# Designed miniproteins, single chains, part 29

Each design is a single chain, and the fold is of that chain. pLDDT is the mean over its residues in the fold that is shown.

## One batch from the design tools (miniprotein)

Design m986
Fold by ESMFold2-Fast:
Structure m986 (fold): chain A 86 residues (1-86)
Amino acid sequence: APSPEQRALAREAFSGLENINELISSMVAGALRAGAGRGEDRAAVERAIADSAADVLRKQGASQAQADAVRTLSRDEIDALIDELL
């Protein structure tokens, strides 16, 4: 489980988000590549979602530490951070 410090870094990464449509599209594409909806390995799907989110946020200006913190998040934690932006 992510530490409070990792959660704070992940929140900072999301606060710098410039294109939410790119983030959501990349997360969906990552999940589909990992086999979502096709007898998926749930852990592989969740990792692909977190990695895709971290990569987009990094591209949009997040630090390596912030991106690494995002990779520690569950799908539910990522969904909660996105909901705070909407």
Scores: mean pLDDT 80

Design m987
Fold by ESMFold2-Fast:
Structure m987 (fold): chain A 78 residues (1-78)
Amino acid sequence: NQARAQQLRQEAERLVNQGLQALKQGDVDRAIALFQQAFRLLQQAVSLSVSDPQQRQQLIQQIQSDMDRAIQAIREQG
C-alpha cells in the first residue's frame, strides 16, 4: 500500500526533525531514541512499497547501516 508507506515516511520525517531539535538542546539520549523510531518506520515503508525481495532486503540493510553509523557518530560526539 503506497499510501501507508507515504504516511510512514512522513511520520519518520517528523521524528527526525524532533531528534534534531533534541540534539540542539543537548538531549542526546532523546535524539537517539527518536532517530531509532524514525529508522523503524522507514524499514516498514520499504517493506510495504518495494515488491522485489532482493531489492527490499538491500534497501533495508542500507538503511540499517546508515542509521547505525549516524547513531554511533552522535554518541561519539555527545
Scores: mean pLDDT 81

Design m988
Fold by ESMFold2-Fast:
Structure m988 (fold): chain A 69 residues (1-69)
Amino acid sequence: VDDADVEAAFAEIYLALAKLDLQRGNYEGAIESAKKAIEIVNASSVPDDVKQRLLEEAEKILEEAEKKL
């Protein structure tokens, strides 16, 4: 297990939290969690394909949350 695997797992956890916050109407929390996932992914050594998928998920959450404010 490399640090990259652990970092990807943390990013996925934050994305899951962001999705839950969206479902609850906590748009501020969703934005915060999605941004944390982006920070983790950008600082990580994950493969480009994994990075792209995680960033796309985070961006969709940010767009949805910011649209609602």
Scores: mean pLDDT 81

Design m989
Fold by ESMFold2-Fast:
Structure m989 (fold): chain A 95 residues (1-95)
Amino acid sequence: MEKMERVAREMAERLARRALELAKEMGIEADVETRVERLSPETVGGTVTVSLDASAEELKELTRRMGEAGRELQRESGEPVLLGTAVKGDEEKAK
């Protein structure tokens, strides 16, 4: 399991970097958080959460691109690690 947790973390970090690059290319300011957790005794998952100040259309496009990047990373690793993505709009600056 330790090796799978390392792979999941590495993949999540790589996807996080790609997410920031994609957001920058789209002219969107984004914040990224990575998380690694054990989903079952046999499965470890890495999750990348991206917070954007963006329209619903921009959120959909970034989600699609991140999904493609995540699939490529999973294929390149060859490891049975789940890689998930979450994209959400920024909270209004009402605080």
Scores: mean pLDDT 72

Design m990
Fold by ESMFold2-Fast:
Formats: sequence, C-alpha cells, structure tokens
Structure m990 (fold): chain A 67 residues (1-67)
Amino acid sequence: MRAAAVANLRAAIESIELGNYDGARRALEAAGRLDPSAEPYVKKAIEYLDKGDNEGAIKYAKEAIRV
C-alpha cells in the first residue's frame, strides 16, 4: 500500500507540473486513502492546490512521500 501511495504522490506532482490539476487532485486523494500516515500532508497539498498555489501543493506532496 505505501508503494502505491508514493506512486500516486509522484503522479500528483507530475500532473501539477503539466497543468493537469484534476488529475493531481485525484492522485492526492488516492494517496491519502492508501497511506493514512501521509493524510495530513496530502490534505495540505490539496488545500494549496485549491488556492492555486502549485509550489505549496508540490511541497506538501513531497513531504507526504518523506513520511
């Protein structure tokens, strides 16, 4: 499960960089479901994504990978 969560977090970062915000949001939500320990960082990444802060969203997605 953790490997799948990390794969979704990496996919989310790539989607943000490509401007695919809907894909990024779905990948972040999937990562939070797959790894509850990453959920607080995933929630922050989604909050920043919703605000249009792509750099903040990427930062918190990377922190979710490190937990």
Scores: mean pLDDT 83

Design m991
Fold by ESMFold2-Fast:
Structure m991 (fold): chain A 72 residues (1-72)
Amino acid sequence: MSAAELAAEAERAIEAVPDLVAPEKVEEVRERLEEARRHLRAAAEATDPAEKEAHLRRALEAAAEAGRIAEE
């Protein structure tokens, strides 16, 4: 998977997180989404391909976790 494909997948994962979240979960979901967005920004700034891919994978993982928390 290319860096562009990973970035697109991470962005889609962020958008897939439910808008309606239980009030008790809002802060946890927000924190994970902020983590995902932080890694997307870090990937955009990275010049080393390996570092870029690592940040994109972390962004995708954080977005997926936000989705799991939102559905619990």
Scores: mean pLDDT 79

Design m992
Fold by ESMFold2-Fast:
Structure m992 (fold): chain A 81 residues (1-81)
Amino acid sequence: FSNKGGDPRTIKMISYFDKDGNGYIDPSFTILVKDFQRMHDLEVNGVAGNTTLELMTKEADKDGNGDIDFAELVAMMKRHS
């Protein structure tokens, strides 16, 4: 994704989950998105739209200080598996 003009925190999140750096998100991210959507009563479609990405980014940045802990987010999601 070239999300030029998007929320910088959302861009950081996409970069974290794009392991190959080829602009294609790893399939494990789709599973994570579906689980996150279920937990937050969103439509479970596995598509990381702007609303889903923004909500996931805010969950990873609990203090709103710009320090995003995607490892904590991933660990939290794995606990629900």
Scores: mean pLDDT 63

Design m993
Fold by ESMFold2-Fast:
Structure m993 (fold): chain A 65 residues (1-65)
Amino acid sequence: SVLAAIEEEVAARRAARDEQIARYKKIMSKTLSKEEVDERTKLIQAISDAVLQTERRLALAEAEK
């Protein structure tokens, strides 16, 4: 039960992460103004940092079983 809940949380966080990254990539590819590109680049960098932290949490959760 507890293990299943952790696995579900891990899967949900991974899915949310991937969706957000994909959304930001789509926005950036459509953006033509330099100001908008710069703003989106900063947001993508912040998301990448958050993803790395989430990946670390996923590894810890997997190790704990």
Scores: mean pLDDT 69

Design m994
Fold by ESMFold2-Fast:
Structure m994 (fold): chain A 71 residues (1-71)
Amino acid sequence: GEKILVGTIKSLSDTTLLVIADEIWKNFPKGSVVIVETPEGTYEMVAESKEDIYKFLKEHGKVGGKVYVIV
């Protein structure tokens, strides 16, 4: 599938992470792979709910981290 850049994490606030999770959930089909790339590593999950995407971003996200979706 295609790896699409959704955005860069500008803040670890709940508001910022919820906005990113909502944009992913709204614009990409259920079961898409969400990727977070940080200096510490690359993390991925299968998007099964908006809450799971939010929790994933909260656990693995870093300021300046890049968020991608594979479709």
Scores: mean pLDDT 87

Design m995
Fold by ESMFold2-Fast:
Structure m995 (fold): chain A 87 residues (1-87)
Amino acid sequence: KAIELAEEAVKLLEEAKKNPSKSKIDRAIELLQEVLKMARTQPLIQQAQEAIKLAQEAKKNPSKEKIEKALEQAKKLLEMIKKLSYG
């Protein structure tokens, strides 16, 4: 489900922030792209696209700051999905 995919992406980005890894960022991008395919509302689509964009930028030049920006957008996406699932 979208929640599980988004939670895994957040965990991978948190790990990449502590120990920069292109493969972990790449896996997080794949999971975020799967979430995007499931997104049916404009706000979810936009949030997923923003998270993917920032994660791709972090993949090119891994830095804690760039990974942090991607992580924050992925966390926002996860919270939006949680609210939609229970609200």
Scores: mean pLDDT 84

Design m996
Fold by ESMFold2-Fast:
Structure m996 (fold): chain A 94 residues (1-94)
Amino acid sequence: TVSVAEFIEDLIDSIKKFLSELDSLSKEEQIERLKQIATALGFAARAMRDEATYAWAQAVIDELDSKEFSKEELKEKALELLEKAREMLRRAKA
């Protein structure tokens, strides 16, 4: 089993790879990948007992299911998830 910090580092790498592949993916594929990323972030938050970040990640998933997004807006969501993951990594290593 990996540490929470290692899990978040792998998640950050996955988000960076997603951002590099973004223009090659359909809108539907982008939404599905973002939901997977938000779900993983939520699991990391739960492991860190960070209920606020867990709730935020769930809200992102709900928003991706209920709203219509442009590809530009989906890229913005990916960047928000990346920054949140970086914040969590700093806390996990503290």
Scores: mean pLDDT 86

Design m997
Fold by ESMFold2-Fast:
Structure m997 (fold): chain A 95 residues (1-95)
Amino acid sequence: MARELARRGLRELVRAVKEATSIEDLQKRFKEIMKKLVEEAKKLGLTPEEIQALVEFLRIALDRLLGYPIDEEIFNEVLEKLGLTKEEVDALLAE
């Protein structure tokens, strides 16, 4: 399910942000996380719309983790597409 991939991707992203030694290192880690998740999503038979939502979710989550402003409306729409609650995502971001 898209939800489980999104949760795993977010946990991996939180660790990447904490462990990265530079912005360039973070970008490399993010690209690797995205590549692996998209490949797994395709193998699991997720729709192009679900894969797009997963990619958009992780990009917005990265901006939020780095303290950049995010579009809350787009973020909420992406969470609904992935079957995630705001409370669940906030808890994962606090890990």
Scores: mean pLDDT 84

Design m998
Fold by ESMFold2-Fast:
Structure m998 (fold): chain A 109 residues (1-109)
Amino acid sequence: ELEKLLEELKKRLEQLRSAVATGQAIGDGVREAGKLAVEGKRPELFRELARSVADFIAANPEMAPAVIAEVRKATDELLKEAEKQGKLDRAKEFHRIVDEEIDRARAAL
């Protein structure tokens, strides 16, 4: 019985770790996409990317808090970096698109 309790604890820890790792991977993708947005490359693709992330959040409600936290962190970091480069307006537009799609996904949860 003690072995069974330890095995269940390990599975729960792996699930928590998986959600955090997934959130970080999505956050990194948003950070890279944000860099391209600030550079003025293909702004039409950013809404599709944001929608894909939002659809993932809606389909995986158990991971939603971790994913949303990492995406918000990535967009906040992008705004700070863009301000230093004099490209804040482009970063604000990307941030707005991401926030709109995340809010839509949260409403669907």
Scores: mean pLDDT 72

Design m999
Fold by ESMFold2-Fast:
Parts: sequence; C-alpha cells; structure tokens
Structure m999 (fold): chain A 80 residues (1-80)
Amino acid sequence: PLSEEEALEKIREELEELLKTVPVEEIPDKLKELLEKYASHLLTPEQIDEAVAKVKEALKVFPKEEIPEAAVEILKILLS
C-alpha cells in the first residue's frame, strides 16, 4: 500500500486533474472514489465520508485552485 505521504500526494494530483475536467457537482463522488482507491488502508469509511463532506463545503467557499490543498489539510487532520 501507499504510505500516508504518497497517498496524500496522489489524491492531491488526481483531484487537481478532476477539477479541470469534471463538473463541480461530481467532485464529491469522484473524491470518495479516490479516497477508497488510495487511502482505504489509512482512513475508516466514516473518515472518508467526513472528508468528502468537508471538501463539498470547501467547494462552496474557496476557488477551485485551492481545493486540492484544502482536501490534503482535511485529510491530515483526520489522520492525526
């Protein structure tokens, strides 16, 4: 499995690409898929749902360019 640092970097990169190609309305579902793919060994299902909910709220307030870093910060808090 990926280390915590490797998983977070992979999620950040993939989320950045998704934000360029996918409608904002689909981002929460795509993020859940990414978290299940790269971080299911690091996060519980409840933590994945919490991270997705927090990123969904961030999408309402922050520019799209800031969302990948916001997601990584949310995940770091859940992992600490």
Scores: mean pLDDT 86

Design m1000
Fold by ESMFold2-Fast:
Structure m1000 (fold): chain A 94 residues (1-94)
Amino acid sequence: MAYEKLERTIKETLKLLEEGKIKEAVEKYLGSTEYLRQLLEELGITSEEVEENLKKIEEISQKMLETKEYSEEDREELIKLLKEIEEKVKEKME
């Protein structure tokens, strides 16, 4: 249950980023950040690496919204960081 909710939230955000809907993806992520942290904590998926990735995604997302600049480099970094979190979630559930 918690895993399915976490997977869905990450997958939906990744889909928006891959479709070039960067602003929508960033707004969705920032609106879901607390919920994602709660789900990761419930699943026991808390590590310095995961916490660092969550912080980096939040910082990049906030910068994008404040500057109104949605670069492809920042988009690729967000996708990479989210996929790394997804892989950690899968490793824990296997």
Scores: mean pLDDT 79

Design m1001
Fold by ESMFold2-Fast:
Structure m1001 (fold): chain A 72 residues (1-72)
Amino acid sequence: MSPEARAIADEFLARFREIMEEGLRTGDVEAMIARIQALTDETVAQLRSLGHDDFAAQLRAEVQAAIADLKA
């Protein structure tokens, strides 16, 4: 993995953690899901711009599966 892709992945995980902590604090699951989706869209766009289309697709699929679990 390129250093740029690793940096993007590390930033995604840090921001994802912040969104989850805020969601737990407020109890607003819908706002939390919306923020996670926005972060995922941003991260996918960045990864695709670097040519990591497969990684971007995998990240989106994993996030969608996690959101489905939260709604169940």
Scores: mean pLDDT 81

Design m1002
Fold by ESMFold2-Fast:
Structure m1002 (fold): chain A 114 residues (1-114)
Amino acid sequence: SAYDKALELVRKRLEEARAAGWTARGFATHAIDKKNNKEIAVAGVVAYDPATGRARGVVEVLEYDKNGNLIKEERREVEGPDATAVAQAVLDWVREHLAKADEVGDGEGFDTDA
């Protein structure tokens, strides 16, 4: 499902952050755009480097048609010294994509630390 793919992306990004010695938090969600007959998977991750105090945010969006074919893939990334600003940008991007959907599915948050 679209949600399973978002979950897989979040898990992968959290493992990458942990391997690098960063702390990270991820969010996976699924939305349905009934008007366009699409499923939307959204994976957001915010990672923090305790050695430098820098943060990195990534949002990955996958859109599927009614037959489960991938029709669009989008990635947005931000990096900076203000962890709160980076986290807010990720949250705003996730909300922007969800606002286009008729139904918002289940969401899961995951944590990892160095």
Scores: mean pLDDT 78

Design m1003
Fold by ESMFold2-Fast:
Structure m1003 (fold): chain A 65 residues (1-65)
Amino acid sequence: GEEEARESALKGAKAMGEGLSIYTGGEVTEVKVEINGDKEVKATVTTTGGTLEFVSKGGASAMVP
């Protein structure tokens, strides 16, 4: 369902953000996921070193590692 897809996208975005935060010298402070139907997933990861944004037009499944 939508909630399961959101959780999967959130987990994937957080993992990507945590990997990048090691290079920015920061910790992941916030992760936001917006799902526009099953077609587009936007994830925003905020770290102490900056903000990272990921967009997938393939839906939430395209963001699952």
Scores: mean pLDDT 63

Design m1004
Fold by ESMFold2-Fast:
Structure m1004 (fold): chain A 62 residues (1-62)
Amino acid sequence: GREEVIELLKSLGLSERGAEAAVDNLLTGSEAERQLILELLKRDAGASDEQIERIRELVESL
């Protein structure tokens, strides 16, 4: 659920507020905005392909 996405984003080094904002953008944004956020997490936060896929699965389940 939402809390699991927040905890995963925090494990990547995001603050609690940053993780909540990222989840809100992933849930309410366009597909293009969602892809941009996932790409930024991979590039800037060092998220693995497995972590990106897990975030995507969790967001799609909400």
Scores: mean pLDDT 80

Design m1005
Fold by ESMFold2-Fast:
Structure m1005 (fold): chain A 75 residues (1-75)
Amino acid sequence: MAEIQAAEQAFNEALKALVEAAKAGDEEAIEKEFKRASEAFNQLRETTKKAGAEDYLNEFAEKAKPLLEEALKAA
């Protein structure tokens, strides 16, 4: 569904920006991108719930896990 894809893209972009900010040691950017990623994840969760596609959220979370782990290790 296009809405789920848009929410997934927004979350992936936020995670990528968070990883880059963490690698750069930019605390302000880390806080900003972490908030953005959290908001995007909440939107993705709500969108998948409304669409009845909660399994998609679980699949996506597994795909995003390596990026989140990179961000946490770099910060």
Scores: mean pLDDT 73

Design m1006
Fold by ESMFold2-Fast:
Structure m1006 (fold): chain A 72 residues (1-72)
Amino acid sequence: DETTELIRRYREVLAEVRKLAGAGDLEGALQTLDEAIKELKDMMPYLSEAQQNLANLMIEHLEKLKADLEAR
């Protein structure tokens, strides 16, 4: 199920970002966020409308996390 894989990957990205940020690897955390945002944007033309809506919410959340980390 493509939706299940999308959610699983998103959770893995959040876990990795938290791990890197917690270890003080801010550059690694930001790179992980940038790569995840790019991956979601690259997938967008191949997703259903419902999946595109979910992916856009994920991108918005990841971009907010990136802004919060950059403000540190």
Scores: mean pLDDT 85

Design m1007
Fold by ESMFold2-Fast:
Structure m1007 (fold): chain A 58 residues (1-58)
Amino acid sequence: ALTYSAAIASYLSQKFSLDDGAVQSIVNQSSSVDELSQRLGLNSTQKTELEEALLQLS
């Protein structure tokens, strides 16, 4: 699981209008931003935005 998983799930749910429970499950099953991005079907821009958001959470 990724660190700050609850905050990441909230960010993704709001940003991409996804179900909170489904996103939390995917985040919990992911070990890296690359894996999470692949599971969610994020493009390179969306992946960069997620990486920037994670830096703000650290």
Scores: mean pLDDT 74

Design m1008
Fold by ESMFold2-Fast:
Structure m1008 (fold): chain A 63 residues (1-63)
Amino acid sequence: GPAALEAAKTALSLAQRFGLPDIANSIEKALRDGNAIDAANIAEFVALLVGDPALQKAALEAK
């Protein structure tokens, strides 16, 4: 749903900031395809990698 895509947009900004190009490419694909499940899962993964509890909560609630 829309919440998963918004979490993925936040995750994309973090992936770009932390220099994670493969993850950034995966997020861009999920956003392009409108794949809410992939978007939520990638956002949760990025949140765990960078230590962002607010994004982790948003990604889990979006599933």
Scores: mean pLDDT 82

Design m1009
Fold by ESMFold2-Fast:
Structure m1009 (fold): chain A 70 residues (1-70)
Amino acid sequence: MLGLKPQKVDSPEAEERVRRQQVELFARVLRHHGKWTPEVERRLEEVRESSETWLEFDEGLARIVQEALG
């Protein structure tokens, strides 16, 4: 299986940048499918700010996107 390798995050600045990029990517996908709502936007932003670990962040994003897309 080929895919993007996980980025090793060594600093808070690098972590913030990667989280922001992931949110932007999913926002673009949701907008393309017409599933971008204020509720979804708020949930994505909250996951970005409140997740303590990368695992929580990734799981939170995946769940929100799956719920929005069906």
Scores: mean pLDDT 72

Design m1010
Fold by ESMFold2-Fast:
Structure m1010 (fold): chain A 66 residues (1-66)
Amino acid sequence: AEEIARKVREAARAEPDPGGAAVLGAAAVQASEMPTKEEAQRAVANAARDAPDPRARELLEEIARS
């Protein structure tokens, strides 16, 4: 679970758009609270569906598949 959260946090730090960075940061927190890798991936996939920024959505979908 922490590995998934770490990837999302890294994406958030690299994101130049503050709105996109905030969405990625929130997803990282949610993923870090999940007890299993599968639940963390599901949380990130759910965050991708709610993401208003296409770039953030694409990054979240990619991380959820890994």
Scores: mean pLDDT 77

Design m1011
Fold by ESMFold2-Fast:
Structure m1011 (fold): chain A 80 residues (1-80)
Amino acid sequence: SDDEKEALLLDFAERANALLAQTQSYSPEAGARARELVEETMRRLAALWAAGASVDELRAVIDAGLAQLQAVLDQAQAAA
């Protein structure tokens, strides 16, 4: 349902913003990369939703995006 899709996108936004803020605190450069990654993932999610993608399809993109954000954070922490 659209309510489930909205909940997924809101959850992603909350988690992504938390990871972005953390990454920015370790490295402005890594923070900039994380921001671009969030923007790319959000554009992809919007396009998929507009195309009628399933909840499972949106979840897969969200999971991949969060994993990429976590990797950027982990790298920034290791370099700090």
Scores: mean pLDDT 87

Design m1012
Fold by ESMFold2-Fast:
Structure m1012 (fold): chain A 82 residues (1-82)
Amino acid sequence: SEFEKKVKEALEKLEKKRKLSEEEKLELEIIALGQYLLENKDEELVEKFEKLVKEAEEKIKEGEDRLEVLEELLKELKKELE
């Protein structure tokens, strides 16, 4: 999708400035996705994004693996943008 291409381009630009960990890459991709939703003013998608982020934070607080939770969050968000 055009969105995935835009996110990848943004991540490549950031990676050129400094070395990023896998966790940092996922966090930045999620942040870029949130920014994209805010710029498009999709209220329904913004609310869904906020809910999914809060659920992910709760899972991490309960002791779930942060990397795995972030990967699942990103996959779920991408499905919602389809």
Scores: mean pLDDT 73

Design m1013
Fold by ESMFold2-Fast:
Structure m1013 (fold): chain A 92 residues (1-92)
Amino acid sequence: SEIEREAAAALAVMTLSVAKRAVSKTEDPEEAARLIREAGERAARLLEEAGLPEAAEEVRRLAEEAAEAARRGDFEEALRLVDEAIRVAAEA
């Protein structure tokens, strides 16, 4: 259903946006990486269950790359990758 896909995309965007806000307020690389990974997995699951597996895989990949950047202390790159994941979810 188109409505189910639109709802899943909106929820995925919200999930990633909440994580982005939390990450922007932490100075702990491990906490930032955990928040990004958890949000990415939740967003990807929402998209996959709505029949958007390609968008789900791309969100999961971007979240993993963002989590790795955050763990290295590169918060600027981590937030940029989270923004890219949000864009993918929104366009799904």
Scores: mean pLDDT 90

Design m1014
Fold by ESMFold2-Fast:
Order: C-alpha cells, then structure tokens, then sequence
Structure m1014 (fold): chain A 88 residues (1-88)
C-alpha cells in the first residue's frame, strides 16, 4: 500500500511536470496522493485546472486514475488515465 501510494504520487508529479505545471503545485498534489488523501489531491487539481486549463484537468484525471486503481477499479483507472493522456 505505502509503495503503491509513492509510485502513484511519482506518476502524478511527473505527468504534471510534463504538462508544464509548476513543480511546487505538482508536488503539493503528489504529496496528497502519497498521503492517500485523494479528496485533497482532487481539490488541488481543480485549483490547478482553473489556472492551467486542460493541463490541470488532465492532472486531475490522473489523480482519479490513481484513486480508482487503489480502490480495485482497474478498468476505471485505465479509462481515466487514457482520457488524461488524450486531453494533455
């Protein structure tokens, strides 16, 4: 579980940085994911989406994908990840 949260956080941070989201904002979202606080991670991603548009929306979908995977919804996680990559 702890290792899964760390890998999910790293994936979210890397994706945000590749989209041009500032490291500080990407790290805040990744930290919330690492802590398992997906509600906070989603709220932070919504704030990023207000400033960065599609890049922030794509990052929010990656947070949703991570949450779904940890809840055992592999199909929902892959769907969210694919949509994030398509709108990025």
Amino acid sequence: MEEELEKAAEEVKKFGLELGIPEEKAEEIAEAVREGDFEKAEELAEEVAKEYGNAGLALGLMVVAAARRLQGDEEGAEAAKKKAEEIA
Scores: mean pLDDT 82

Design m1015
Fold by ESMFold2-Fast:
Structure m1015 (fold): chain A 88 residues (1-88)
Amino acid sequence: KELEELEKILKDKSASREELEEAGEKLVELLKPKADKVYEEKKEEEGLKLRMYLVKAGKDLAESLGILTEEEKKRIEEALKKAEEKLK
C-alpha cells in the first residue's frame, strides 16, 4: 500500500520537486528492507535476483527524476555490485 502510494507520487508530474525528492528517498529506503526480507527468507538465487531487481528499479526511477542523493546512489550501486558478484 505505502509503496504503491509512493509510486503514484513519483509518476505524478504535478507533484512538487520536494515531494518527489522525499518520495524517492522513502521509496529507496522502503525497497531495501523488503528486498532484504526476501533474500533472508528464501536464501536462494531468486531472492538475490529479486533484491537486485528492486534496488536497480528504485535507482533508475529516482535517478530519472533527479532526486537521488549521492550517498543513496553509492549505496544502491554497491548493493547491485555485491548481488551481481554472488550471482556470477
Scores: mean pLDDT 66

Design m1016
Fold by ESMFold2-Fast:
Order: structure tokens, then C-alpha cells, then sequence
Structure m1016 (fold): chain A 67 residues (1-67)
């Protein structure tokens, strides 16, 4: 179940359950560098608000599977 896999992955980053992933959560929960966070946001943050919601995260993962 691809949707359940996305939900599990999203919850790894969104530990406070607010429905968005912040740059701090990417650094703390994923161990990303500041450069890695910036690259991830540039690819996944489609509306440019500096956070990643579940729909943006899903779209990013779908792009990775098609690459």
C-alpha cells in the first residue's frame, strides 16, 4: 500500500503531527545538513512557503519512483 508507506514516511519527519514538515524537522529527524534541507525544499516545496505538506511530500516521492 503506497499510501500507507507515504503516511509512515511523513510521520517520521512530522513528529509533532501538525500536518507539515519544517526545515527543523528535516534536520533533527532525518539528520539532513542545511544544504540537504535546502535541496529537498527546492524539489518538494511546490508553493514556496518553506514547509512541506503531505500532498507535496507524496508528489515528491511519486517523482522519485518515476525517475
Amino acid sequence: DKEAEYDRAFRVFDRDGDGVITPEELRENAGMTDAGVAEFLARADRDGNGTIDKEEFRAFLDEQENA
Scores: mean pLDDT 72

Design m1017
Fold by ESMFold2-Fast:
Structure m1017 (fold): chain A 111 residues (1-111)
Amino acid sequence: ARVEVKDIKVDKKEVYSGETLTVKAIVRNLGDEPVEVQVVAELLDEKGNVIAAATSQPVTLEPGEEKEVTIEIKVPDDAPEGLYKVRVRAVTPDGVVESEWSEPVKLKKKP
């Protein structure tokens, strides 16, 4: 199946360790067959290491349909301060489609 992941939005530009980050993404079926998609949101450090991830409930997309998916990522309490980015992946039976990167998110330690 051909799917597209776009319009990545993150609710916060600054986050504290241990807080929840809300990620929204649009997933569209570009194919002619219905597809079931799971969406994975990943929080990556400046080196490209995944430090946190969360997966949506499965979403069924009819041909040409698009849906907004909301995913909550819990930032680890021990995550270092720095600049992070969110990446969203759509997992289908035929493979994985990666999104564009989000805007940078600044991670701060709790006082």
Scores: mean pLDDT 80

Design m1018
Fold by ESMFold2-Fast:
Structure m1018 (fold): chain A 63 residues (1-63)
Amino acid sequence: MEESARRIITVARNYLDRGRLSEEEAEEVIALAKEGRFDEAIALLESRVDFADPEAVRAALTA
């Protein structure tokens, strides 16, 4: 699995665990990431969770 996909999936699951993202929303983001549609997955994450903490999300994506 691509590293980018893994990081996006990890971020989505972390937000799901924090209650900032629903299971349905997390599954949608994960599906996009698995298809290699990283820009769309990230955009969906940003639109759904309202990224109150975008620095933490981007750090997780680029680490």
Scores: mean pLDDT 70

Design m1019
Fold by ESMFold2-Fast:
Structure m1019 (fold): chain A 63 residues (1-63)
Amino acid sequence: MEKVLEEAERKREQVLRESTERVGEAVEKGPEAAKEAAEQFKKDTQEMQEEMEKTKKLALERA
């Protein structure tokens, strides 16, 4: 695949991994922290997914 697509996939994996770890740590800290981390996880994941899909579509449309 194109390097641009590879970077977009890597960025998505990084965001998912960091968000997942953050939620896991928050769960250990308590239910209130877990809920806040889950909300941040959804927002961060959705924003990154949208940016990634936009980038992938542009790359695929040109390739």
Scores: mean pLDDT 74

Design m1020
Fold by ESMFold2-Fast:
Structure m1020 (fold): chain A 143 residues (1-143)
Amino acid sequence: MLLAGAAGVRSFAEIDEAAAAGFEVVGIPLSPSTALPEEEALELRDYAHSRGLLAAAEFLDPTDADIERARAMGFDVVSIIGPVSAEQVARVHAAGLLAGATGGITTAEQVRAAIAAGVDVVMAGEAWRLDPAATLAMIRAAA
């Protein structure tokens, strides 16, 4: 069953909004250009878990070291920002994590392309903040 996620979360209030909208996963930025401080990312992860959400570590192009770091930090998902490949998905799965796709997913065609790459999670970018219900419905209708 494909999971639906809310990407780019930076506060407890955004985790509560994602949960109230019916998302199952929240994305926390860990890419060097967009990363939160590690302590803040861990607090957001623990808060997401306390709400019954999975926590995704978000990377533009995750290295094996980034995947192992996300695993060691107790994230459930590695989410890839941009076009996802089946090779990147297979590396995340080999680490025992779920694979996510995020960044620029605004159409049912992009959701189907991410599913065809073998992802477990599709994460809405900024679009989920504008219309959470329509964004969730789009992900669910494409799965």
Scores: mean pLDDT 93

